Designed miniproteins, single chains, continued (4). Designs and how they scored, part 23

Each design is a single chain, and the fold is of that chain. pLDDT is the mean over its residues in the fold that is shown.

## One batch from the design tools (miniprotein)

Design m12775
Fold by ESMFold2-Fast:
Order: C-alpha cells, then structure tokens, then sequence
Structure m12775 (fold): chain A 118 residues (1-118)
C-alpha cells in the first residue's frame, strides 16, 4: 500500500542519516540501493538500468548532503542529476512507469524530508 511505501521510505531515511553520521560508506551504498529498489518496485522501472552514467552518483550525493543538512550542496547535486538525466530520457522513463509519478514523488519527498529532520 501507499502507507507501507511511505513507512519504508522513512525507515530507509533514518538508516541513511545514521550511516552518514557514522561515515559508513558500505552502509550508505546498501541503504541507497535499497531505496532505489523501493522506487523500482513502486514504478515498475529499473532505475539502476535506466539512469545514465553519473546520474546515480549525483542522486546519492544529493541524499548524503541532505543528511548533512548542507542544502546548498544538496541543490547543486540535484541540478547535476537533472542535467545528466535530460528531458528525453525522463520522458522515456515516465512512459515505462506503471504507477503515477505523484506516487513516486511522494516517496522521494518523504525520504528527503526524513534526511533533513534526522
């Protein structure tokens, strides 16, 4: 259900925030991959396959900076993510989705807000 996805996003956000505080690079990668799998399960799109080179690194760095409360660096990595993704690839991803973008966006927003609050 949507509530189950929101609860999973919150728990992963708490785990990522703790991994960043602990400087545990392996745990950061594990939690980031679990979050990408959650988004793939919701959307029906394999984000590890569909996202261009460097896009996943920019997305991961954005979440790390959110956990560190560094909003300026978070925004810089978000801009880099958008530029690397590009409009055409975003349109292709949206066409492959089996759920509305609003559902995916709510889960992502929950994750980011959890990182910013923890």
Amino acid sequence: SMDDYIQQAKQLGIQLSQAVKDKDEKKIDEVFNQFLQLLSDISGVDFLKELPEGTLEALKNMFIYAAQKDVDKMNTEYLKFLLLLGEERLKEILKKMTSPWSVVQKVIDTFIQTLLKE
Scores: mean pLDDT 88

Design m12776
Fold by ESMFold2-Fast:
Structure m12776 (fold): chain A 64 residues (1-64)
Amino acid sequence: MSFPWLSEKENEEVQKLLEEGKYEEAFKIAVESINKRFSGLERDVLIAMVRMAISVKKIEDEKK
């Protein structure tokens, strides 16, 4: 999973945390990154999209 609005390093860190099952920690890092670059409604939409993507990943990981 990668997010086009995150840097390569941020995506790498988020992916590592997701592989470790640290979904909430991965979400917090993504939100901090979004808060630095975006504001207002766009920020809220991007945060919602990240939450949804992480939830989908969590469901997939239940099968592993």
Scores: mean pLDDT 78

Design m12777
Fold by ESMFold2-Fast:
Structure m12777 (fold): chain A 68 residues (1-68)
Amino acid sequence: LKEELRRLILRLIALKLRRIGLEYDLALKRAQGTLSAAEEAAIRAEIAALDAEIARIEKEIAKLEKKL
């Protein structure tokens, strides 16, 4: 159980870091004036997909923590 929590937490950290990287890319391209509407839409779609996976893992972690 505790080992499963560690694996999920590490996965969650990796996903959150990827999300931060995408937000950084979005901000950087906006600052450089190189951000196209299509590129912005693509980055936001990827962030939304990551948010959904993060929410799923956070719910699974909460479920496991209740059993401790």
Scores: mean pLDDT 84

Design m12778
Fold by ESMFold2-Fast:
Structure m12778 (fold): chain A 85 residues (1-85)
Amino acid sequence: MSKEEQAIETLKKAVESALKFIKEHPELRDSVIQLLVREVLDLKEELNLSEEQVLKILDEVISSIKDPEAKEMLEEVKRRVLEKL
């Protein structure tokens, strides 16, 4: 499995868990977004990914999501990650 494939799979699982948590605790949505941003940045460091690879991974994860609320959340995560790259 490539580093990109590993990161995509990890983020998809994190997003699924985050969506389930937000459904039960909608007041914590911003905290969950902050956690996902941290997870993306930690994956970048752990897997030694370039900024271009991180963007490609985020776009692939976003494109795989069918739920509009999940897509909006991930677009916010992507925006915050871009501010820190």
Scores: mean pLDDT 82

Design m12779
Fold by ESMFold2-Fast:
Order: sequence, then C-alpha cells, then structure tokens
Structure m12779 (fold): chain A 75 residues (1-75)
Amino acid sequence: ALDERLAALPPVEQNGIRFAELVAELAGRTDLIEEIRELLIERAEAGKEELSEEEKKLYEELLEKARPVAEALLA
C-alpha cells in the first residue's frame, strides 16, 4: 500500500510528501492527493534528488491555489 511505502522512506521525505498532500487539500484538489503521494514516493524510491521541471510547475500551481484558502483560514 502507498502508506507502507511512505513509511519506509526517510523522515525528511515523509514530511515533504505529507506537506504536499496538505497543499493539495488546501487547494481543494483532494482528487490529486493519492496521485501526488504515489508520484513523490516513486521519485524518492528511484533516488531522484530533484523534481522534474513539469513536477515543479505542478507544485507551484497547487501552492498558488492553496494560498488564498490558507490566507482565508488564517484571517
């Protein structure tokens, strides 16, 4: 299961993936949570040090969508 694979990763990678899931949730993209988790677990298991340009762009888009929601929650 994805949860078991996530638990097998180093703590820093686990925290990064959990943060990405939170960003997707705040962006209202809960439909992407499992895809983000699977993608990041696969990349970590493959020894990828950095996100691809396309993956980085997707992250930036999710962060921008999450920002207004986070601001509203903190207001």
Scores: mean pLDDT 68

Design m12780
Fold by ESMFold2-Fast:
Structure m12780 (fold): chain A 83 residues (1-83)
Amino acid sequence: SEDDIKALEAIKEAIEKGDFDKALQIGAQNGLLEVAMLLVAIAHKAGPEEAVRLAEEAIERMRKGESVEEIKKWLEEKLKELG
C-alpha cells in the first residue's frame, strides 16, 4: 500500500542518517518491524549505503505489487548472500 511505501521510505531515511533505533521504531509502528530489522542487519554487515540501496529496491518492488511478506523473504535472501 501507499502507507507501507511511505513507512519504508522513512525507514530508509533513518538508516541513511545512521539512526537505527528510529528505523526499528518506524517499522514497529507500521507493521514493518521485520523488514526494518533486516535492513538494519544489512547495514551492520555491509554498511548503510548497501542497506539504503536494498531499501530503494524494496520500495520499487512494493510499487510493482509485492507484499510486505515477499519483501521480507527477498531481504532475508539478500542478508544470507552477504554471509
Scores: mean pLDDT 89

Design m12781
Fold by ESMFold2-Fast:
Structure m12781 (fold): chain A 64 residues (1-64)
Amino acid sequence: MSVDQLLAEFEKRLKEAKTEQEIHDIYAASLAHARATLDPASYREFLVRAQGLLMKKLEELEKE
């Protein structure tokens, strides 16, 4: 599985999350999956990009 595929799955799950706890649970699960699946360089790319998506989702939740 590629970084882009894992990020697409993460973003899809994140869009369905309704609470901060769900967002953090999705993030933790996605990091664990990426760590098991990706090489270290790809995992670092995933971390940076996933953190950006996480921050955007948390900001959206604050506006609701």
Scores: mean pLDDT 81

Design m12782
Fold by ESMFold2-Fast:
Structure m12782 (fold): chain A 102 residues (1-102)
Amino acid sequence: SAADARARALVTEAFELLEKGYRIAKENGDEEAVKLLEQAIDYVAEAVRALTDGDRERMAELFRKAAELAIQGANKAKSPEVQELFRKAAELMREAAEVARG
């Protein structure tokens, strides 16, 4: 559906931002931020599986959990660039959850 295509586009963009932020945080030795992002990335992977299986409720729950972890990672990150990347990724993940529901 158009909603599923939009949700996939949003999660792809969020994942690219998380990957970029993860790389910078890892290079900067932000171990706490890195650990929270690894957890967020795992939830994104599970959410994509739920979306593929047609489980919209589980997908939305997992994207919300990933967004919460991304915000926690942003709060722990030492770099303003990493903080902004993670906050933007969290916004996109929340939008993906809402789009895929309706």
Scores: mean pLDDT 84

Design m12783
Fold by ESMFold2-Fast:
Structure m12783 (fold): chain A 75 residues (1-75)
Amino acid sequence: SRREEVKEWLRAKYEQQNKPDELELVLAAMRAAEEVAQNREDEVEREKALELIELARELGKYDLAEQMEKELESL
């Protein structure tokens, strides 16, 4: 799925940049969002997506945060 593709892309990107700590935080947040998505609650999924965007901004990943905002808007 799209989320799995994003996870693989993030792993490749952070592995190449030698930033495993940042990768762990991002992947943990994505896992939480996926866990919520399994319950098929669109509202809670959107709230978790917003938390991920905020986390990305806090980590200084502004490009990623912008991309995630566009993905959320398209849902």
Scores: mean pLDDT 64

Design m12784
Fold by ESMFold2-Fast:
Structure m12784 (fold): chain A 92 residues (1-92)
Amino acid sequence: MEEQRERLRTAFEVLAEKLGMSKEEIEEMLANSTDEEILRATHEMAEELLDGGRSREVRAKSLAGEEVEIEPETLERWEKVAEEIEEEVKKR
């Protein structure tokens, strides 16, 4: 349990930092969230970044119904960040 929790928190920190969450928000989430909530958030963030095309498709479709469109430059940045996150998570 301890090893799994520590690994989960490390993954969450790396993903959240790359997704642009502030250090304060990351610390608050880790302090106030259950392991299940952190696991779910980590999975969703990892899938969003690592799955790439599918996550991009879902987000683009969601935003198409609103005022804001997802710019290609943003999607390209997400793909690059996903690769960097994967490397960092593997190192820790």
Scores: mean pLDDT 61

Design m12785
Fold by ESMFold2-Fast:
Structure m12785 (fold): chain A 77 residues (1-77)
Amino acid sequence: SLEDAERAARAANEGKATPEHAQLAAISGGGPVLTGPEAQAAYDALSRAGVAMRKAGLELTPEQAADAAVGYRAGPP
């Protein structure tokens, strides 16, 4: 749901994202339920997105959080 993506974006913007936030964001973006290494990769992607936006003086949107969590499957840009 958008609410799950909003929660994940808020956590990432505060530097407090968890693997659970990444999994919920990925599901919100139309991804499957993540397990093991996939959950870790999604978490790493969400955390990196949050850091990048913060360095730019911006905030991650819920849509961007969902895209980042799903985007772990595509690898880094």
Scores: mean pLDDT 74

Design m12786
Fold by ESMFold2-Fast:
Structure m12786 (fold): chain A 73 residues (1-73)
Amino acid sequence: MTEAAVLAHGALELSRKLLELGVDEELARQGEELARKVLAMLAAGQTPSAELLAELRRVTDEMRAVLERIEAE
């Protein structure tokens, strides 16, 4: 699996968890949209830009930080 695919699937999983918890739904939807865009490009045989991957990574890190704060109990 490529780094881009790993990032996209990770973002989808984090987005799903945030939406299930009803927490930071706007961030979760942004993450889902970016992840689906990256996966669609990969399915079409295209390479996502470095800028797109950097944005996906940033949003994924933000979602992970939110979940870590919630799960800290």
Scores: mean pLDDT 82

Design m12787
Fold by ESMFold2-Fast:
Structure m12787 (fold): chain A 79 residues (1-79)
Amino acid sequence: DDELIEEVVKKVREIAGEDVADTVRQLLLGIRDLDLSPETSETAFSLMLDTWLRRGLITEEQAQQLRKLLKEYIEKYYK
């Protein structure tokens, strides 16, 4: 069910805009479709956010909000 993914993507869009939200959607779909482990998924999110922060595409405050949101998604998805 894609409802959990779309709810997370909606919140990402509110924090950091459409382009970031679309990239997060693609990552979450990939995690689901490839059945990635929680550890691999957390690493993928961390690398993505660190890259965006380094490139100036998001602020530190946005990065903190996105890390919390994605961690909560992982905890819900793997239960």
Scores: mean pLDDT 81

Design m12788
Fold by ESMFold2-Fast:
Structure m12788 (fold): chain A 60 residues (1-60)
Amino acid sequence: SLEEVRKRFEEDAKGIAEDFIRIAEMMGLDLSSPEGQRFRKEVEEGAKAFAELLVERYLA
């Protein structure tokens, strides 16, 4: 169903976001800082929005 596809895309987007955050941490971003916390939030929110866009664009 479209609902199942959306959930899969959201899961995959979350995984990509986690990998991106890990790379940023390895490159020197302090995730415990206010800047690091904002970065994490923005990446997670962006990944979710992108997953929603992909479902709407290609699967609606």
Scores: mean pLDDT 82

Design m12789
Fold by ESMFold2-Fast:
Structure m12789 (fold): chain A 84 residues (1-84)
Amino acid sequence: AAEVDAALAAVRAAYAAGDLEAAKEALRKLVELVWGDAAAEEAIRAAALETEARLDPSLSLEEKELALILAAAEALAAYLKSRL
């Protein structure tokens, strides 16, 4: 539980700072917790599609990637919380 909260907090902090590398590292830790879980993969996909549809097309590639990483992290954390 603490690992999920810490990783999600790290993604949120990286997103607020615009730090793409930190956001990727924090998301990687969340993904490692659900490795091989098809339901978690579908939650990430659904969150990515929803976020992509709502993205401002004027955003930079880095800003779009940060938004997708945040959405994936939020979806993974919610999924893990529901399973624990």
Scores: mean pLDDT 76

Design m12790
Fold by ESMFold2-Fast:
Structure m12790 (fold): chain A 118 residues (1-118)
Amino acid sequence: MIRELAEKVRENMDDPEKATELIKELTEAALKSKNPEDLRIAIETLIEASRSPSPKVRRAALEAALRLGKREDLSPEQVAMVVAAALIAIANNPDYVSKKVSEEELQRLMDEASAKMS
């Protein structure tokens, strides 16, 4: 399932509406999955989507990465991967981050990641 969703995201990167919907589906599947491979595939796909020429797709990737960071069952390695993906997505969304991601929300994500890695 997750591999098929990831492939569809990549295939539809030039269709912002469809890519955004598929990113949401991929994120929901990754949040429910207990398979480390599924989380890795989702994270790699979100990093790719965060480099999209479409601001809409890049924003969806950022929101998805931040949402995956809220999982309580992540290993230290998985927390590092999610944090790296979120930081990459933040770098690719400067205009959106300044308007939609508060300094407090960003600090909270960093604090939660640090706590999980400890």
Scores: mean pLDDT 75

Design m12791
Fold by ESMFold2-Fast:
Structure m12791 (fold): chain A 80 residues (1-80)
Amino acid sequence: KKEEIEKLKEEAEKHRQEAIDDAVNSALYYIKAVAGRIGGGYTDEEIAALEQKASDYGARARQHETEAENLRKKAEELEK
């Protein structure tokens, strides 16, 4: 039981770390898109591609955060 709880917490932390990494990538692509718009060096299509990458990483970050939360809740239920 205790080992199973520790395993679930470990998996939750792994997903949380992946969510953080994806959120950082999302923010970086969004910053690149904004910089491109301000600098005027990018086409509308290139800016849209950067915004799409930001959105994709953001969606992945949310998915990993949801998985981490579900695993954390399972661990807490077993801890009771």
Scores: mean pLDDT 83

Design m12792
Fold by ESMFold2-Fast:
Structure m12792 (fold): chain A 89 residues (1-89)
Amino acid sequence: SEIEELFNKALEALDKAEEAIDKGDEEAALEALEEVKKILEELKKLLEKLTDPEKKFEAEEYIGLIDIRLGILRILAEKKGFKEVADEI
């Protein structure tokens, strides 16, 4: 499904952001976070167009999971001293 495809792309971008933060690559982390934000915007736009309650719930659930993982990445970035990365989340 389009919802699942966008969610999988978001997970891939989140994995890239986490790896970049772990390696101390602030530029790569910012690039990966920008990718996550673009995918999240596409999921939100898709949610607005959905009429099926079940698909709406799936999209909302995936958006929530992405937000939780972004929150974890923010804490990680703050602990690493990457203020710019943390501020972008």
Scores: mean pLDDT 86

Design m12793
Fold by ESMFold2-Fast:
Structure m12793 (fold): chain A 93 residues (1-93)
Amino acid sequence: KAKEEAEKLKKKAEELKKKLGAEGSEKRMGEVSDLTEEARRLLAAGKGSEEAKKLKEEGEKKLKRAQEILEESKKDAEEYNELDEKYEKLEKE
């Protein structure tokens, strides 16, 4: 019933708030910053052709992970907005 649905929506919203809130955003953006900095360092550190190739691949993987985190943040924000909408509808019922 509506009460059970509201409780489930609250739990999801609380989890998303932790990810989207100041603490969650700082942690996630810190990971993005760290990955980007590590990628830059790896891309710059190649000494030979083969070593540069390996470091470039590692750097590219870290950049890809940073992009995935940013995309996940966008999806979390969209999901949170949907949960707010559903919760408001349940309260009006």
Scores: mean pLDDT 70

Design m12794
Fold by ESMFold2-Fast:
Structure m12794 (fold): chain A 89 residues (1-89)
Amino acid sequence: MKIVITKVGNNLNIIAEGLTEEQRKKLVNFVKEISKGNIIIARDGDTLYINVSGLTEEQIKKIIEFVKSLVKGKVEIKVDGNTITITEL
């Protein structure tokens, strides 16, 4: 499993690969609830693409913390500027 979160101003781009069906549903539902519908979702195979716009800094923080909590087990988290990469070990 690998999740890449890129922050662009008040927008988040999330690319999630190798999630289970349950993890995908949880992520999509959480982001929809936080964004109140300002969301674009696409799927290609096991890769989920989420674009969320018009977020507050608090909403961005909540989404990032939720993504970190979504993975059960050991993860590696790399932060490079506006990009956070979460890889399951």
Scores: mean pLDDT 82

Design m12795
Fold by ESMFold2-Fast:
Structure m12795 (fold): chain A 77 residues (1-77)
Amino acid sequence: MREIRAAFYDVLVEEGFPFGRREEFVNASDEEAIEMLREYARLYNVDASEEIERFARARSPEEARALAREMVARAKE
């Protein structure tokens, strides 16, 4: 799980949309991580409900990176 969260966070940073607290996010429980993502989406005025739900089911770092890019794409709209 830690690698999946790190992959997601690192894509957000790479795309210029960091939400800080990398260590907190990477070490959070699944429920805490989902809550942090909801707060992040609200901060950037992004509708990312679908991406956040899919992230809860992510099984690989590659899947997490794809979801982060989708979330960033919505923020750029």
Scores: mean pLDDT 73

Design m12796
Fold by ESMFold2-Fast:
Structure m12796 (fold): chain A 77 residues (1-77)
Amino acid sequence: MAEEEAERFKAAVEAGDSVTVTATIMRILADAFDYPEVAEELIELARQAIRNTDAGDADGAAESVKKAVELIEKARA
């Protein structure tokens, strides 16, 4: 669920767990390849998550991931 994914991402950002952060971003980008109808938004949300992570804004990064997962779930329907 989008909420669980966002919470996990927030915890990874706060812990400095670059492996989990990178894996989550790479999965979102892979889903952009599989769902071209939402690809542009997914890429922009991935960019926002990276930017917020670099800025130390774990809440902002998690919100971007939540929106990305929600878009992916809509595209699967």
Scores: mean pLDDT 82

Design m12797
Fold by ESMFold2-Fast:
Structure m12797 (fold): chain A 103 residues (1-103)
Amino acid sequence: MTIQPIEFESLEEAKKALAELVERFVALAATDPAAAIHYLQQIANLLQTALEKFNKEDAIELLRFAIGRLREAAAAIRARNPEMAARVEALAAEFEDELKKLE
């Protein structure tokens, strides 16, 4: 699949796009791991773009939202795909470290 750039103009649009990507990731994590990894990459790319585009306050709010959603996603898939859950938890930990640098 081709990675498409995700465009957003506001914090609320970024949160909505992130939530939709996480939902798609969870749906595919057990049945199509290759597609799931692709959505996980799109989530990482969205968050990196947001960190470059948004001010510190909005970036902190988005990271807190994202970390929560990623940890919920990892919990939801852990019984079906523990290796994929570990990848999601690792991504959440990376963004938690970025959050600590901003605070």
Scores: mean pLDDT 80

Design m12798
Fold by ESMFold2-Fast:
Order: C-alpha cells, then structure tokens, then sequence
Structure m12798 (fold): chain A 108 residues (1-108)
C-alpha cells in the first residue's frame, strides 16, 4: 500500500537522521567528505606501507556500492555487508551505512 511505502521511507529517513546525529554530520556532502577522510585515515593506520593502494580500493568499493544500489538494491545490500565485514572501525562502518541509506532514498 501507499501507506506501507511511506512508513518504510520514514523508517529509512529516521535511521539516516540517527546516524548523522551520532557522526555529527548534517548534509550528504558532509557524509561523503567524512567517509573519504575516514577511508584515508583507516588505510594509513591499517596498511601504512600500502596506504594509497588501500585507499584507492576502498574508494572503488564505495563507487561500486552507490552504482550497485541504484541498479539492484539486493546486490547492493550484499556488497555493503561484505564491506562492513572487512572492517572493525566503527566510524567507517557508520559512514558506509549512512551512504547506503542515502543511495536507497535517492532511488525510491
């Protein structure tokens, strides 16, 4: 029903708002900038001798995630789960979840 679709959208918007509040971010551009900064910091911390290659790989996965969600939401969810499983960094995990929610809201 239209009411059920509206309720699902409201739930996604509420979860995104919660993540933005926890991260201290307001806008889509701030989320994207924070995610890029977190990827750079994480790559330098975890793989200092290969930081540039690690950063480039994470940025490719982020681009693939955004593109995939727009084409197939179910495949996009699986890609997000794989990315989340590859890191224990809580800020990076929250930023990836926020990006996923932003992309879902843009397609529906």
Amino acid sequence: SAAAKAARRAALEAELARLKQELGLKTRDEVVAALRAAIKAYSRETLPTQAEAAEAEWLRLVADLEDTIKKDQQVGERLLDQMLASTSNEELRKLLRALHLLALLEVG
Scores: mean pLDDT 87

Design m12799
Fold by ESMFold2-Fast:
Structure m12799 (fold): chain A 94 residues (1-94)
Amino acid sequence: STEEKIRALRREVLAVLNREYARAVAAGDLERAAQIMGLGADLKAIADESIANKESLEATVERLRELVEREGRRHGLEALAAEVLAIIDRFLAE
């Protein structure tokens, strides 16, 4: 179902963000950790809202992609943003 696909996408994206958050914390880069935490919170909010409102996978992916490109590439998160966008693209190819 669309809801199951959005939940699976949310899980895979958050796993990547949690990994990079842990790396930032371990490196003592608290500014980077806060940026990743903020991105994760916004991604969760979009995915949860899309599920609650029964939005399409395509509409959900568009909102997530816009967020990741705008906020994720800000402040040098380009590599993390690229990894997240690759996950999004894989879910659209199913």
Scores: mean pLDDT 83

Design m12800
Fold by ESMFold2-Fast:
Structure m12800 (fold): chain A 94 residues (1-94)
Amino acid sequence: MVDPLKLEIEVIGALVTIAATIGAKYDPDVAELFREAADVAHQLANETDPKKAAELLRKIGELFEEAAERSSDPETAEWYRRLAENVRKIAEEL
């Protein structure tokens, strides 16, 4: 079986990349932040050090929080804020 922590980090990296790609397509006001988040998520997907993975997750959380603040759609802003909370929570568990 695959290492559960490695699988968790890889799945989170993939999910964040998908979320960032969708966000960039639908919210032009924050597209640059989502491109940066996707780049960080790609690095996260290949990270094996839990400490470094936690740092990358915190950075992704910061980018989604900034995206929420800049978003023109209140429902989309709330979704980004929830994503930021979720990735920060995962970073604390690593």
Scores: mean pLDDT 73

Design m12801
Fold by ESMFold2-Fast:
Structure m12801 (fold): chain A 65 residues (1-65)
Amino acid sequence: SNLAALEASMVKGVKAVGKKLGMSEEDIQALIDEIKKIVDETTDLTEAMQRIGEVVREAIKKWTG
């Protein structure tokens, strides 16, 4: 349940931020798919949060730098 709540929250956040940054729907969906994969691959909430944070940070670097 905690992992499902994290996934739902992060998906909403990524859609909002991605749209603001001018990301295409395809790029936003690719990032969402990566987040879902991380949640599916782990049972540890802290590990999932760390891995998602790294993926989102890297996406922002590519889009803003």
Scores: mean pLDDT 80

Design m12802
Fold by ESMFold2-Fast:
Formats: C-alpha cells, structure tokens, sequence
Structure m12802 (fold): chain A 72 residues (1-72)
C-alpha cells in the first residue's frame, strides 16, 4: 500500500512536469500539434489544457490535467 502510494505520487510528478512543459510551450506560442509532439500528450489533451488555462490559469490547469493523466 505504501509502495503503491509512492508509485502514484511519482506518476503524478511525471504527469505534472509534462503538463507544465506543455503550458510553457503554449505560452511561447507553439501550436497544439507542436506541443503534443514535444510532450507526448494527445492533441486533445493539449486543447483541453489550453481551455483550462484560459479559465483558471496555467498552474491550476496543469494540475488538473496531471491528475487526469496519472489516473489514465
């Protein structure tokens, strides 16, 4: 159970790093397709991240996407 918690935390940190990189690339003006290629995210996930960032800001958007990715 503790080992499972650590694995879930590691997955969340990896997902958060990926989501934050995607946010940085979008802020730099990269296209959704370019961001998807650079981060390994689907174009749909990048599109969702952009919409979330517009509504609640980049940090909250990255966290929400990271939780979704870690539970996939």
Amino acid sequence: SREQVFAEVDALFDALARAMRAVDLLEAGASQREVARATGLSVGAVSRLRRLAEKKGPIAAAVELAVELANA
Scores: mean pLDDT 84

Design m12803
Fold by ESMFold2-Fast:
Structure m12803 (fold): chain A 90 residues (1-90)
Amino acid sequence: TETVTIELRENGEVVGRITLVIEGDKAKILALWVHPEHRGKGYGLKLLNEGIEKAKALGVKEIEFKIDESNKAAIRAYKRAGFEIKEVEL
């Protein structure tokens, strides 16, 4: 098991973060956060794409996370990257 955290910064401030847990060929997204004042700028999708590429480099084939209304953009990013999406408890 490996935990991977990726942070996005603007002017020295952390404006977004994604945290992944990697278990074998699967990754679970524990958290995806974007600073409220910086939402709508595509930072969430940028973090997802960076997390997806890191997971692929580590041999991950499936990404699992809880699916809800707030995650529609995330779902599209995962599908575009070729991952299967599974609803899981975080």
Scores: mean pLDDT 69

Design m12804
Fold by ESMFold2-Fast:
Structure m12804 (fold): chain A 63 residues (1-63)
Amino acid sequence: MEELQKALEELQKLIDEILKNKDYEKLKEIGEEAKKNAKNRKEAPRTLEESIEYLKKQIEKLK
């Protein structure tokens, strides 16, 4: 749980920085990926470990 919360906080900070810099195109891409992942429930992480790894990949894409 601690690692998951930390990864989520880092993701939130990156999103906030994108919003502050008014990079709306990057934000739209993140939103589209989130909607695609929600629609494809089968691809969602199933374990806590997988969830952490998934979030780390999303963080890397935002860098």
Scores: mean pLDDT 63

Design m12805
Fold by ESMFold2-Fast:
Structure m12805 (fold): chain A 128 residues (1-128)
Amino acid sequence: SELVEAARQALRLGTQAADKLYQQGRISEAQRQEIIDNLRSVVVFLEVQESEGKISPEERELLLQLFRAVSDFYQAVLADDVAAARAALARVQEITDELIKKLGEDHGLTRLAQQLLADLQTLLAALE
């Protein structure tokens, strides 16, 4: 599916970005591993939710926007473009806030977005 493919692209780019920052000494091995594990968990969660028909069209559109913004962030990290990384993080925050409003804080998709946002905030701090 387009959604699972978008999440897998974010995993590929996020793995490359985390590896780059780890090799530069900007993040710890534990931080690198946590970011990669969180992205892997997100892909598995979405595959299960989609296979069970638990994602509405409205949720699907928000999640596609979310993974595009997450991928934009990791691309910016790979390009050493701090300004682009900040802009992408702001978009992830906006989409996360929209998920909170529509689904509530306890919803699995909201918690997924919050975890991704936290990881991106950690990486942005490592760039600055």
Scores: mean pLDDT 90

Design m12806
Fold by ESMFold2-Fast:
Structure m12806 (fold): chain A 100 residues (1-100)
Amino acid sequence: SMEEVEEALKRFQEALEKVNEIIDKYREYLSKEDLLEIQKAFNEALEKISRLLQEGKLTKEDIYKITVELVRKIADIVSKHNPEAAEELRKIAEELEKKM
């Protein structure tokens, strides 16, 4: 339903805000390359959601799946130089999966 899609999009936005807070907290320990790779991951996730929305096929399940995959991908990117940031991001992904 549209209400389920709207609630899922709200949870997507909340997850992005939490991810950005962690990135900002650990920013001095992240490379410029890591930050660009993170930005690319965000853009790819937004493009997937936008495409599905334009096709009238966007579901609550799609949004949750894209959100969890995005957060885990960002955790993998930061894990190369900051294992603590990666752990905090993985905890966000686990909490999102719990609420799905």
Scores: mean pLDDT 83

Design m12807
Fold by ESMFold2-Fast:
Structure m12807 (fold): chain A 85 residues (1-85)
Amino acid sequence: DVTPYIELYVKAEKLSKEALDELLEIVKELEKNPRNLEEIESQLPESTILGIENFLEYNEVPEELRHLLKTAILLYELEKRKKKE
């Protein structure tokens, strides 16, 4: 279950409750329809990707949850950037 790690990310980044709800919806959609992680990564700065990878490592996220969590957080960051432009 990735929910505790999503909540931890929201708290660590000081995000809103709305951001928590958006991230949880992204996780639900990814569980139904997996996305290509490389396609998402190609649209984001390397520093953003490394920051998320460091978050996963620092919080000792289980290996089996890392792909889903990384994809969800990066997709959230990508969509947030699109809304600002």
Scores: mean pLDDT 79

Design m12808
Fold by ESMFold2-Fast:
Structure m12808 (fold): chain A 72 residues (1-72)
Amino acid sequence: MSIYELAQELEKLAKKLLEEGKSAEEIAKAVQEYAESKGAEAETKVVGDTLVIKLTDKKTGKTLGIAVPLPK
């Protein structure tokens, strides 16, 4: 799996959990666990009205940022 494919899967996962009413902490945990299962590291931070996910491929050191808008 490429880091780009993993980023798309993590964005979909985060959006699904937001639709289910999960907390930012629950979403962070799920995203981190899924990324780790694929050989990557995911860091999550809430910045204003946006959930920012920093994805790092442990093998290549490549990083990719994902921004998920939080509902009002």
Scores: mean pLDDT 79

